Designed miniproteins, single chains, continued (3). Designs and how they scored, part 19

Each design is a single chain, and the fold is of that chain. pLDDT is the mean over its residues in the fold that is shown.

## One batch from the design tools (miniprotein)

Design m8636
Fold by ESMFold2-Fast:
Structure m8636 (fold): chain A 74 residues (1-74)
Amino acid sequence: MATLEFLEEKLKEVLKEELEVLSHLSEKEQLEKLLEALKKYKAYLKENHPDHPNLPLVLEALDKAIAEIEKKLK
């Protein structure tokens, strides 16, 4: 499974830099960026993959995550 192994190795490399950046952001800034990313991803999936069999489950998970982050930002 070359594709998954390749992605895992690249993701570990990127995460080292991302974790350093995240440690310098306030909790509120991290949550705001995550919220915007999740909302954009939800819109992307609805427009580009409306017929995907797992879309309803993914959208439900995204809605729950969005609601939890919005509660933390209030």
Scores: mean pLDDT 68

Design m8637
Fold by ESMFold2-Fast:
Parts: sequence; C-alpha cells; structure tokens
Structure m8637 (fold): chain A 100 residues (1-100)
Amino acid sequence: MKSIEEIYKELQKKLEPLITKLENSTDVKEATQAVKEAFELLREALKKAKESKDEEKKELFFEIILHYAEGLVEIAKTKSEEVAKVAEELKKEIEEEIKK
C-alpha cells in the first residue's frame, strides 16, 4: 500500500499539468475535459487514501483534496458558467465521497 505522502506526491505530479492545461484553455470543451480529468484524479487519490490506517493523515489529506477541488472550481469560473457548473457538481461528489 502506498503511504499518504506517496499518494500526495503522485497526485501533485499528475494534477499540475492538468491545472496548467485548464488555465490555458480557450475552448469550453477542452476546459470541461480538463476539469473532469482533474476531478477523476482527486477521486482516485481519495479512494487510495481511504485504505490508509493513519486516521490523522487521512483527515489532513481529505482537507487537501477539498482545497484542490475549490481551486478547480475557481479556475472553471474564469472559463464559463457551463464549465463552472460541471466543476461545482464534481466538487459536490468529492464532498459526498469524503463523508462515506
């Protein structure tokens, strides 16, 4: 099993280019795809972190995931209302997954 620190490093490495792609996108379709891919990475990292026996690190990691989700919504708002709506719906799914 990967440690929470390893999951976090892998997430940062994969997420950074997607955030850059989203920030540089000029097309609603491209922005929407980047948002969906970024949230999929957050959900995968969250599921892996839930397997950890370290409850304190797990809780801290959930806060990090929510912070990334909030950041993605803010970037999406700069692209269009349509992209922002998709990001808000995906953020809600992340919040629900954390509560399970």
Scores: mean pLDDT 84

Design m8638
Fold by ESMFold2-Fast:
Structure m8638 (fold): chain A 83 residues (1-83)
Amino acid sequence: MNELERKVLEAEIKVAMALMLLAISLSSGEITEEDLEKAAEMLREAIETLRELLPVSPRKEEAERLIRQAEEALEEVERLREE
């Protein structure tokens, strides 16, 4: 229970950190491939963790929303890398 809640929180933090990194990079106009790779890695790790925990999560709706948000952010990262 406590470990499961901690893992969900860690995934939430990774998504937030990835989004913050992207926001800072976009606002500065200095988007680097390194920043995009780092954001993508954090988002993929968060998605993997949340998907594994989803069947047993008491916060299933919240986890599903966070997965969707992370997937959307990852899609945007891949789009930016193609530009």
Scores: mean pLDDT 78

Design m8639
Fold by ESMFold2-Fast:
Structure m8639 (fold): chain A 70 residues (1-70)
Amino acid sequence: SAFEGIDKLTEKLGNPEAGELAKKKLAENPDDEAVKVAAQKMVIEGKATEEELEKLIEEIKKLIEEEEKK
């Protein structure tokens, strides 16, 4: 599951605060693919702020939209 993926990433990288924020956002937006990708990227980058997560979500949404047009 997406939550299990976040937990494993958090354990390997040692950033539990980023992992908790990522899981919270996933629980709020379970069907949003951009949120799933942004949450994983946030944990990898060690970012743990709501603003950083929102920026990543918007960036990922743009990338998905561009790929769908090809």
Scores: mean pLDDT 76

Design m8640
Fold by ESMFold2-Fast:
Structure m8640 (fold): chain A 65 residues (1-65)
Amino acid sequence: SKEEKFREKALEIAKKYGIDLTEEEIRNMTFDELVEKMVKQAKSDEERAKFLTDLYKAKKEIEKE
C-alpha cells in the first residue's frame, strides 16, 4: 500500500539522519507521530528542516503513483 511505501521511506530517512526508529514502531505509528518522534531526536533546526523536506517529498511522490 502507499502507507507501507511511506513507512519504508521514513525508515530510510531516519537512518540517513541518525534517528532511531524501528520497523515495528513505524508500522504502528501515524505520519504525525513519526514526524513528532523525528523532531524530538533532531540535533538542530537545520537537520529538522532537511528530514521534514525529505519526508514530505517522499509522501508526495508516493501519492502521485
Scores: mean pLDDT 74

Design m8641
Fold by ESMFold2-Fast:
Structure m8641 (fold): chain A 61 residues (1-61)
Amino acid sequence: STEERKRRTEVAQEVLEYGLSKGIEEEKAEQIVLRSYIQGAEQGLSDEEIKERGLEEIEKA
């Protein structure tokens, strides 16, 4: 649905912006976002769980 797409976009943007704020290069931050969504989809995670995983990946970078 349109609302689900909007939520996913907002979550992806939050993780990306957090990565950029931590001094991570845009391309690397984008890769972390993509990886988190791919792995989350494979594991059946919610958008919120994918966000949490993405933020953890940023913190480790």
Scores: mean pLDDT 79

Design m8642
Fold by ESMFold2-Fast:
Structure m8642 (fold): chain A 75 residues (1-75)
Amino acid sequence: MTEEEILKAIREGAPEEEIIKKIAELAKKETDLPEKEIEENAEAVVYGVRARLGDEEARKKAEEIAKKRNQTIQE
């Protein structure tokens, strides 16, 4: 699912949970990553797109996910 497809889904009023599930389902077919990691990646993508639309809550959520990942990479 591309950024443009996510933007279209958001503009058409699709629920955030539904968009996240669709991204996660596509990722599950393409990767062998654990389900938790796939879902977290899908959330990060959706929050990033919403942040670009001016959603401050989504921006904070995307930053929190990125920060957690960066903290884990050192050990």
Scores: mean pLDDT 73

Design m8643
Fold by ESMFold2-Fast:
Structure m8643 (fold): chain A 65 residues (1-65)
Amino acid sequence: SEEEEALARYLVEKFGVDPRDARIVAGGLVALGITDPQVVEEAAKALRKGEDPGAVVARIASRFA
């Protein structure tokens, strides 16, 4: 979706995240309705530490359940 592509681009351009990982995380966050810049930054930092993108989404989702 447009929102997913915009968020994925933001992750790549601002945090240097891998485009494939950025797309997975962006899809997950948008599906959860999460657009908070602080949460997005947290996800980017986790990806830069080598965390699996699916695991990043799952951990963030657990805090908003």
Scores: mean pLDDT 84

Design m8644
Fold by ESMFold2-Fast:
Structure m8644 (fold): chain A 89 residues (1-89)
Amino acid sequence: APDISLEEFEKKFKEEVEKLKEYMKKKGTPEEIAKKIEEYVKLLVETHKKMIESDEATREKLRAENTPKIKAIADEINKLLAEEEKKKA
């Protein structure tokens, strides 16, 4: 099956976060941007975990509540990345 267990998902997620941190460090990504990316990824994982363990009504509520929060962090990351890009030009 394409779906992995919750425990395997958490393990792979931790591995991917470490790879992302190493990649950001190698690229010289500012700590402020790196922290925002980590917060974004953690929020996605926590939302996904809760949705797996929830019924359809609870999933709908979680989407309604967390989608704006996820978008807000993504918008902040994009703004910081755009400002960093301008400094290189």
Scores: mean pLDDT 73

Design m8645
Fold by ESMFold2-Fast:
Structure m8645 (fold): chain A 71 residues (1-71)
Amino acid sequence: GKIPANPAWGGVRFSGRAPSQRWIEHVRKQFDVQVLDLTPNGLALAGSQANVDAAVAYLRQLQQEGKEPAP
């Protein structure tokens, strides 16, 4: 989808690994956000504030548990 004219931004940093393309596509589809790969170890998210906040909360929970979306 298109990014809103005034998008909210969020970011997630990964300590020591880059996210896989399949993982990026999973987040994009589930939360309807644009994902920007800030390689080697970061993502920027853009979309509505609610969608970005939900995606960041999801990714933060996975990082805290030492998990990522299954491919």
Scores: mean pLDDT 68

Design m8646
Fold by ESMFold2-Fast:
Structure m8646 (fold): chain A 66 residues (1-66)
Amino acid sequence: KALELAKKLAELLGVELDISEDTDPLEIARKAEAALEAKKPELSDEQLREATRLGVELGKALAEEM
């Protein structure tokens, strides 16, 4: 589920995403991408790899939901 993957990404980044089950999948993608881009310079190499992996899985989940 895209929402769950976006929440995991937010937790990894240490941010709160204003998303819920009522949020449009495109809006979930937009907010997740914006949060990742904003936090990218602050991430360790290990966190960046995990964030990239979660981003790929989120993209796949969104493609299935759309």
Scores: mean pLDDT 76

Design m8647
Fold by ESMFold2-Fast:
Structure m8647 (fold): chain A 73 residues (1-73)
Amino acid sequence: SALDKTSDDEFERLFAKVDHDGSGLLDKSEAISLLEEMGISASSQQVSDFLKKKNVTRLSFNELKELAKELEG
């Protein structure tokens, strides 16, 4: 949607910057760093719970956007 466009552009930029290994996946520490740069308060526990919910060990761009929306909602 038009309301998410600016956030998506900034999110993509920060994802590329934080993804140090270029895998297209962020580990828990990298995800927390990106969320803090977006101004979203995220604890290690919240990120760990989301990883368990998705049954993954790392977060893709789309999964990280879902996590950010859950933390802001």
Scores: mean pLDDT 76

Design m8648
Fold by ESMFold2-Fast:
Structure m8648 (fold): chain A 78 residues (1-78)
Amino acid sequence: DLAEKFKEAVERAIEAMLNNEDIAPLQEEYAELGEEVEKLLNSEPKTEEEKEEKKKLEEAIKELEEKLRKLREELAKK
């Protein structure tokens, strides 16, 4: 759930950047979700459910890092 929300927020920010739209509201939402994600990643998972959630977040972050890298290249081209 948290991983899904974080992924959706980042994807919306990417679309806004590609369309040259104001990203300030999306940046705020992204930062808030990012803090929750970082908190979970820095916690020690105590249950199988928490371990699975952390793994999902790690996978989502890798996917988003790749998308952000491609976005930066595309923005550089204009």
Scores: mean pLDDT 70

Design m8649
Fold by ESMFold2-Fast:
Structure m8649 (fold): chain A 83 residues (1-83)
Amino acid sequence: LEEAVRAAHLAAFREALAKADLSPETRELALRLLEATEADAPPEEVQRLAEELAELANKDEKDWAALQAALAAGRAAGAATAA
């Protein structure tokens, strides 16, 4: 079930990102982070991408809000699959 929960979380997050009103730069970095996570990249690389995304998103309140909504959608899908 762990694999199904992860797949549901990542799929929902990707779909939410595709629909979110994000700047191209923030969207590209978010997708790179998602792809690195899906590919089981080294934790150091995933953390670096996450920090870069957080820094970039924090500069634009709209991007930050949209990114938070996408993350919440992913978490909700994962939780629903785990139940």
Scores: mean pLDDT 76

Design m8650
Fold by ESMFold2-Fast:
Structure m8650 (fold): chain A 74 residues (1-74)
Amino acid sequence: MKVSEEELDREVVFALGLIYLSLGKLDLQRGRYDDAIESYEKAIELFKESGLGDEAQENIRVAEKLLEEARKKK
C-alpha cells in the first residue's frame, strides 16, 4: 500500500470519497440506481482508507444509508 507522509494526502483521499458520495446522490436523483450504488460503495471504501476517524465514520454512515436507499429502488 502507498503510505503518505503528509496529512494533506489523507484529506485528498477523503475529498475523493466526498466526490463519489456527491456523484451517487446525483445518480440517485436521476434514477441511475446501479451507478449510485457503485459510487456509494466507492465513497465508503475511500472514507475507510482516509483514516480520518470520527469525520470519516460519519460520512461512511451517511453513504451506507444512501446505499441502502438505492438498493431498495433497484
Scores: mean pLDDT 79

Design m8651
Fold by ESMFold2-Fast:
Structure m8651 (fold): chain A 91 residues (1-91)
Amino acid sequence: APVIDTVAIRRRAPPEVAEEAERLLVEATLYVALAAIYKREGNFEEAAEALRKAAEAYRRLAELVAPYDPAAAEAARRLAEELEKEAEELE
């Protein structure tokens, strides 16, 4: 599975970019966790929406870090696409 190396981002990006990248990663992981809760409750529509919000956060992360860490940007794009596919499978 694609993994985003936040230590590499902190070394390569300006501090403000690294801080926003970490914030977006936390936002994405929170929505993934929320989607897991909704799936356990049988709330598939809400789960799909949460997965799409997580995918949006990963896409924003990819755009933000692309000039500094192309590998992290690619990992974030792949995670976003996997989450979009999972959301479609719940509908």
Scores: mean pLDDT 87

Design m8652
Fold by ESMFold2-Fast:
Structure m8652 (fold): chain A 100 residues (1-100)
Amino acid sequence: SVSTTLDVKDGETLTMTVEHTSGTGTVNAILRDAEGRTLALILNVKTGETKSASVDASGREGQYTGVVTPLSGSGTVKITLTAKDADGNVVAESSATGTF
């Protein structure tokens, strides 16, 4: 699986972006907080698609984890976690690229 982590502060907005850059089939992605709670799902990202989901980290600071799970096929995916402050400025980012 392809995964990345990002430390997020109280009041930040976290966006998980999944890019299915090459190959075949579909992937899902899940965003979890530091307690392992599922906060967002991205479903059925096909080859050439980019999908995103955002969550508010108010009262939920800590290390967040995004994980890509392949459903079918084989290819290359990129996952990015982007944290923005209350003014909309990007304050932190992490990414991982991998094959499945």
Scores: mean pLDDT 85

Design m8653
Fold by ESMFold2-Fast:
Structure m8653 (fold): chain A 93 residues (1-93)
Amino acid sequence: SVVEQIKASGETAKQNLQNGQPLQFSVTASDQGLLNTIKNALKFFAEVQGLDVTVSTTLDTSKPPLSYQESVEANRVLGLVLDQLVQLHQALR
């Protein structure tokens, strides 16, 4: 799921941040709007935090359309991951 991809990328990003390495996020979804929202949120986060963040988004039209509930949950989880990364980054400064 998109939620599990965001969580997995978030955990890897925490490790990379602690090790002074560039952050990477990879998300595949059947909704281009959601992918654009995720990409824009991560780019804004990167700019504000002064971090090197690579965002890879893949549109997969072979998967069923995402439900509204799944899209809302994906955005909520992304917000939590970004908040955790902000807190970690501030602690490392």
Scores: mean pLDDT 84

Design m8654
Fold by ESMFold2-Fast:
Structure m8654 (fold): chain A 103 residues (1-103)
Amino acid sequence: MLSEEQKKLLQETAEELIKELEEDPEAVKALAEFFLEEGKEVIEKMIRGKYPDASEETQELLTNFVWLVLKEIAEGRLSPEVIREILEQLLADPSYPAKVIAA
């Protein structure tokens, strides 16, 4: 089960990503393509830097959420609704990222 802190951090992260995507969808797509080329480890490092006091479970949860969002955006899904859909799936099932991300 997700904690209230995990839900809050996921929602805050979603709101930040939605804002960036609404401001410049083409720049966010280019950035998403860049991060996909560099790999998930770069996102993991950024999340650990932003939330160093969060548990490893929470950091992994946020990393997986951001990674899934970036994958969809890189594929051309430039609507804020894609971020909301991923957030809803992850709030319903915290293991959702593991089911759709290749091992």
Scores: mean pLDDT 79

Design m8655
Fold by ESMFold2-Fast:
Structure m8655 (fold): chain A 61 residues (1-61)
Amino acid sequence: MEKIRKERKELLEKARDEVSEELKRAGEKPDDLSPELKKKIQEINEKLNAKVEELDKKAKE
C-alpha cells in the first residue's frame, strides 16, 4: 500500500472517529445537534482538510 494513500485513510478514519465520539458525548443522539457540536464537527473537518492538503503538497515535492 502506498504510504501517502495509507496516511490519507488514517486521517479520514481518525476524523470520523472524532465526529462519532463528539456525537456520543453531546447527548448520545445524532439528531440532536447543538450549534456548538456543529462547530466542533466543522473544526474536525477543517483540520482534516489541512492535513490532507499537507500530504498532497508532500506528494508533489
Scores: mean pLDDT 72

Design m8656
Fold by ESMFold2-Fast:
Structure m8656 (fold): chain A 75 residues (1-75)
Amino acid sequence: MSEEERKAIIEAIEKATGGKVVAISFGEAVEEDGLTVVKGLALVEKDGKLRLVAFEAVLDKEGNVKSLKVTELPE
């Protein structure tokens, strides 16, 4: 995964959550029909609170985020 793709995913998570990504772990990347699906975990700071979220990002062949799903994990 390129630095630009990582930054695009981080920016997409921050926009979706309204928070700041303070730590991120990229899991397995799977390529299918010119799209790359990247799953991972991010620690997001919002309103002075830290939340662990799971994410699933779909990237096109140019490295643009086509879709993003973010799920808050239970404590």
Scores: mean pLDDT 81

Design m8657
Fold by ESMFold2-Fast:
Structure m8657 (fold): chain A 55 residues (1-55)
Amino acid sequence: MEARREQLTEELTRAINEKGEEEAIKAFRQFADALGVPEEEREEAIRRALERARA
């Protein structure tokens, strides 16, 4: 995994554990949109973060 994508995944995983899945994903989508992160990269980061948070 690329360093940037890994950082996004880790931050989202932390947010999910602190705020819950819905709020964390909503905030992440707004943040990623502001940064111009491609939709495919956002979807992948969300998927990986959910896998980690649910483990």
Scores: mean pLDDT 76

Design m8658
Fold by ESMFold2-Fast:
Structure m8658 (fold): chain A 92 residues (1-92)
Amino acid sequence: SLVEKAREAIREAARAYSEGDLATAQRHIDEAVKLAEELYKQGREDEALEIMRDVLAVQAAMDAGHKEVLRGIAEGNPQARAEADRLLAEAR
């Protein structure tokens, strides 16, 4: 599904950044954004907004340079996601 592809792209972005591959991380973020736009176009607004919140959290951790937070997100660690959400809130 589009949601599953978007979630996988977000995990792969976090993994790539944690490994120092910034270009691959950005490519996966761009794919997740494109999939969220397609969900929105299909009238699946709530799912699109969930994916965009995930993208923004990962981007906040990337902007802060917190490779360990991104590794944790790639591994499904909820504490790492909570830290990314905190970084996003502080950036706003």
Scores: mean pLDDT 88

Design m8659
Fold by ESMFold2-Fast:
Structure m8659 (fold): chain A 85 residues (1-85)
Amino acid sequence: MSEEKKKEEEKIKKENKVLLEYFTLILEITELEEKLKNEKLKEEEKEELEKKIKELKERLEELLPEVEETFKSIEERVKEVGKKL
């Protein structure tokens, strides 16, 4: 197999990992925010959920530049595949 194919496969794996983490963070944040809104929680439980939401949002913000690069890379790849069809 060519070295170019190996580099492409590693790039795709890295991109998939970034996207998976991004969507996982969004889903977790959404679930926790919904729980905060809909459940009669004790103040201690509310504080724990708010702290977890904050930590997840901070991770999401750190990941955003990589996510933006990943979306651009995917868009260019989709355009290249479209030209081969």
Scores: mean pLDDT 77

Design m8660
Fold by ESMFold2-Fast:
Structure m8660 (fold): chain A 74 residues (1-74)
Amino acid sequence: TPARRARLRRAAESALKFADQVKKNLEKGLITKEQAEVFIKNLEDLIAIVGEHDPELAQELRSKVEELKKLLEK
């Protein structure tokens, strides 16, 4: 439904903004690698749900997951 799609989009947009905050906190050493890994798993779960309804938005979320994983390798 359009209402369900709107809710998923809001959840994804909130997750994208929070992912940017997680990235900044990781770069500053304010959160642990383990805390970031939990967030990445939560994003991956959201990607599975969003991908069924909005593949392009799911791809944006996947790009953020890849960005965070790359940062954890530093």
Scores: mean pLDDT 81

Design m8661
Fold by ESMFold2-Fast:
Order: sequence, then structure tokens, then C-alpha cells
Structure m8661 (fold): chain A 96 residues (1-96)
Amino acid sequence: SVEEKMRKIYEEVMKAIRDGIINNNLKEGIEKAREIVERGRREAEESGDEELLEFVERLEKELEEVEKFAENPEEALKEAGADVSEEELREEVRKV
């Protein structure tokens, strides 16, 4: 089902991000997540599944925000109005 495909993609993406955070290599985690999303996009396009395509496009947008955050967490937080250090941010992310 489309729901099972979406769930699998989401779980794989979240695992890649989480593994990247745990291993202190978030950039690699994001790159792996991008590959998962790219595979999902190809599957959606090949099947003509508009729901799966919309889901994958939403994940691509969310991943772009995570990438911006990973490149400069302090600056991304300052733009969001948060006054937290990089260490405090890493501690909060580890709880997820």
C-alpha cells in the first residue's frame, strides 16, 4: 500500500538522521536521508502515485531545513529567535 511505502521511507529517513546525530556525523546522516528520499521520488514517479510524490516532496523540504540547521545550528537558532548554545542543542537532539 501507499501508506506502507510512506511509512518505510519515513522510518529509513529518521533512522539515517538519528544515526548521524548519535555518531556525531549529521552531514553523513543527511546525505543518506537524501538518497532514501531520491529513491522514493523515483518510485512515486514510476508508479504515477501522486500521494507518494507529495509525501516525498514534503520530506525533501523538511530535509532542506535540517541541512540548513546542520550547517550552522547557532545561526539557524538565532534566526528562529532561540538563545541556546550548540552544546544545549546537541543535548536536546540526543533526547529525540
Scores: mean pLDDT 73

Design m8662
Fold by ESMFold2-Fast:
Structure m8662 (fold): chain A 68 residues (1-68)
Amino acid sequence: DALEPLKEALARELATSSDSTSLADLVRRAAAEVGADQATVDRFRRLLATDPEFRREVGELAKRIREE
């Protein structure tokens, strides 16, 4: 299950990407980086859409990466 590495990869993409980059493109790049399969990507996208705590965790991780 690549869920945690995918979350970290998305946080890195969010920390380094411009405001104009779509969330779908960021998720695609993160998935490619960690080698996530389509089922893992679908589950991850569902969590981003439905779980506010999961979104907050990704945002906090991206903030910490930016502060490094």
Scores: mean pLDDT 78

Design m8663
Fold by ESMFold2-Fast:
Structure m8663 (fold): chain A 86 residues (1-86)
Amino acid sequence: DELERIREETEKALKRLEEEGDEVSKELVEEAREVLEKMLKSPPEEAEKLLREAHIRIHSRRIEHEQGKEAAEAALKRYEELLAKA
């Protein structure tokens, strides 16, 4: 359930980055999709780690694009704190 939730949130973030359409966001989306494909072939423990890493990178990049680097850094730190507690 948690893995599926992270996957759904990652897919939503990917869609948002695709809609924003800058070159760096497109490159990040392609990289994240490659990670998702690798995840499908990985054991559950590794798949969860890969998804969490991709989720953090995607959301951080989206926030940077929309709100600037400082907001992205704050969001990244918040995600790291949430992952440490999970």
Scores: mean pLDDT 65

Design m8664
Fold by ESMFold2-Fast:
Structure m8664 (fold): chain A 91 residues (1-91)
Amino acid sequence: SPEERRRVVLLARLAVAGGSVAFNEMLLKNPKADLQLVIEDARATLEFARWVLEELKKDPLIPEKWVKRAEEIVKRAERILKEAEERLAAA
């Protein structure tokens, strides 16, 4: 159904956002990381993850666990951005 197809697409987009967060977390573990690149990537990921979260919230058939997962990805992206910005300001 069209509704099932939309759900699959939203879950795929959530997986992409999760992957981007994990990648940025990996980059940030390097003391020599390009902090500007991490900030740019984290900002894009945060905007994308926030969009996915709002889309999931609009669908009453989306289980609460997926909304919570999207919220956790948003929080992780926010943490990455703040840490990278703080490290860049200290340099």
Scores: mean pLDDT 85

Design m8665
Fold by ESMFold2-Fast:
Structure m8665 (fold): chain A 67 residues (1-67)
Amino acid sequence: SLDEEVKRAVAIIAAAIGISLGEEPETLRKILDAVNAGKYDEAMKLAEKVKDPELRKLILRAIETVK
């Protein structure tokens, strides 16, 4: 697995990109909370609710990378 610093950096970057693209803050917060709790399967399910298809793909790939 990647180290904890890389996991945190990836989660923060993904959340920041989502906010910049106009995604619902609550959706992004739930994904970040799940990632921070180590609940990667839950985070991936929540990521499917992301409206932008490119952002959704990026977030899912990021979660797969850090788990």
Scores: mean pLDDT 73

Design m8666
Fold by ESMFold2-Fast:
Structure m8666 (fold): chain A 87 residues (1-87)
Amino acid sequence: MLEEVLSDPEAAELAEEGRRLMERARELAEEARKAGKEEFALRIEIEAAMHTIAMAVALRAGDLEGARRALEELERAIEEAEEEFRK
C-alpha cells in the first residue's frame, strides 16, 4: 500500500518533494490564468499531473530510482514553464 511505502524515509522524502513541486506548479498555473494564458496553465497542470502519477506509480512499486527520475522530470518541466512564462 502507498502508506506503507511512505514509511520508508527515502520514499517519504521523495513524496514530500513531489508535493512541493506540485504546489509550485499549481501557483504557476494560477499566475498564468491571471495573465490570461489559460492554454499555458492547462499545459502546466497536465504535464505536472503526468509526472506526479509516474512518481506515485514508481513509489508504489518500490522503485525509488524511477520515483527520483519522475521527480527530476517534474522539476525540469516546472523550471522550463517558469522560464517560458517570464519571457
Scores: mean pLDDT 81

Design m8667
Fold by ESMFold2-Fast:
Structure m8667 (fold): chain A 75 residues (1-75)
Amino acid sequence: VAEAEAEGQRAFEEGLKHYEEGDLESAIKAFQEAIEHYLRALQVAVDLGDLERARRLSARLEEAKKKLKEAEEKL
């Protein structure tokens, strides 16, 4: 769980950097990777009954989806 959450955070941060630089294709790819990692982490957190982590991951997942849509709309 912790590893997937950390990989998701890393991918999201890389996406933000590319988005700020105007590299929308790289930003989209990074945000998609962040979403995949957060979904995997969320599923494990739910299976373990870790509700606090599940809530945090759900919020991060929604933020990543929002940024993905913003990047796609700018492309």
Scores: mean pLDDT 83

Design m8668
Fold by ESMFold2-Fast:
Structure m8668 (fold): chain A 52 residues (1-52)
Amino acid sequence: MEELIKEFNEKEKKLREEAVKAPPEDGQRIFDKLSEVRKEYLKKLTELKKKE
């Protein structure tokens, strides 16, 4: 659980840093990556809930 939250926070931080450095045309691409990171996090939480 804690490892999953830590990984999510690190990925979100990295994407946020990329968004600051990237040109405006890459904003949608970075946003899509962030959305996928959030979906993966929720999917892993659901799987953990099923196993417990």
Scores: mean pLDDT 75

Design m8669
Fold by ESMFold2-Fast:
Structure m8669 (fold): chain A 86 residues (1-86)
Amino acid sequence: MADQSMYDAVEAQVGALQARLDDAVATLQPTSAESHALYAEVRALLQQILDAVRNGAPLETIQALRDEAEARLDEFIAASRAERAA
């Protein structure tokens, strides 16, 4: 069982990922179907992390979801930049 401070840290990290996502949307203003699909995937993963924390899921499950969310966020930013460069 992760202690409460570890879950609090995860929620803070989710907030940071959401802030990065919001900043990328505001600055890059993506319009492609690919960028919109990646945005939806990042949002779904962030919600899954919060649900996992709420349900007391194993730390390894939460870490795997976080790694996936970070990877999808990086893909979203890359796709949005590529769209802007085209």
Scores: mean pLDDT 82

Design m8670
Fold by ESMFold2-Fast:
Structure m8670 (fold): chain A 65 residues (1-65)
Amino acid sequence: GGDYATAAAKAYEAAKAALAAGGDPQTMGRKSLEAAEEAMKGGSDEDIDRAAAEGATRAMHDFGL
């Protein structure tokens, strides 16, 4: 498994890619969560959800949302 910082970074990249492709917030959120889950295999649901949320929030900020 990866650490929280890696998961948040992967979630951020996935969220940015989804938004850049014209995805809606639901699609962005799903891609962010998928990336965090992959990076933190065996991690807690709370840590995965938090990493995904941090990555997604950062991507939204970059897109002015």
Scores: mean pLDDT 81

Design m8671
Fold by ESMFold2-Fast:
Parts: structure tokens; C-alpha cells; sequence
Structure m8671 (fold): chain A 90 residues (1-90)
């Protein structure tokens, strides 16, 4: 499902963020957030994927060593926050 794919991308983003790869972590967070929003899965599953996308993005902001990486991670965080707002939060 799209929600399962979103969760996979968010978790990959978290792993990349742990390694300081904020640019790719941010991109994966954006994609994960979009898939979570577009998914027909139960809202709780979609919120979980979007929350893990936000975690990936926030870790990317913290760990990135490049300005481009920080900007990408911020974009990922904003995308995830927007999706969480649309889904009504936790």
C-alpha cells in the first residue's frame, strides 16, 4: 500500500539522517509525506508514516553538514507537518 511504502521511505530517511545525509533524508521525507497523504489506508497508519517522515527530516536538520542538506531537511519537515495537520494530528 502507499502507507506501507511511505513508512519504508521514512525509515530509510531516518537511517540516512543518522549518517548526516540530510539532502536525501529530506527528499525521502517529502516523498513519504506525500504518499501518506495520498494513501487510502486507515488514518492512524497514515499518521504513523507522516510522523516517521517528520522524524527523518528533523534528524536531517540536526545532523546535516551542508546548507543544501539542512534546506532539504527543512522542506521535508514542513511537508510532514502539513500532512499531519491535514490528517488531524495524532
Amino acid sequence: SLAERALELAREGIELAKKGEGLEAGRLAIEAAQLALESDAPVEERIRAAREALEAALLGVKTSKTLEGVISAIAGALSAIGVLFELGGE
Scores: mean pLDDT 89

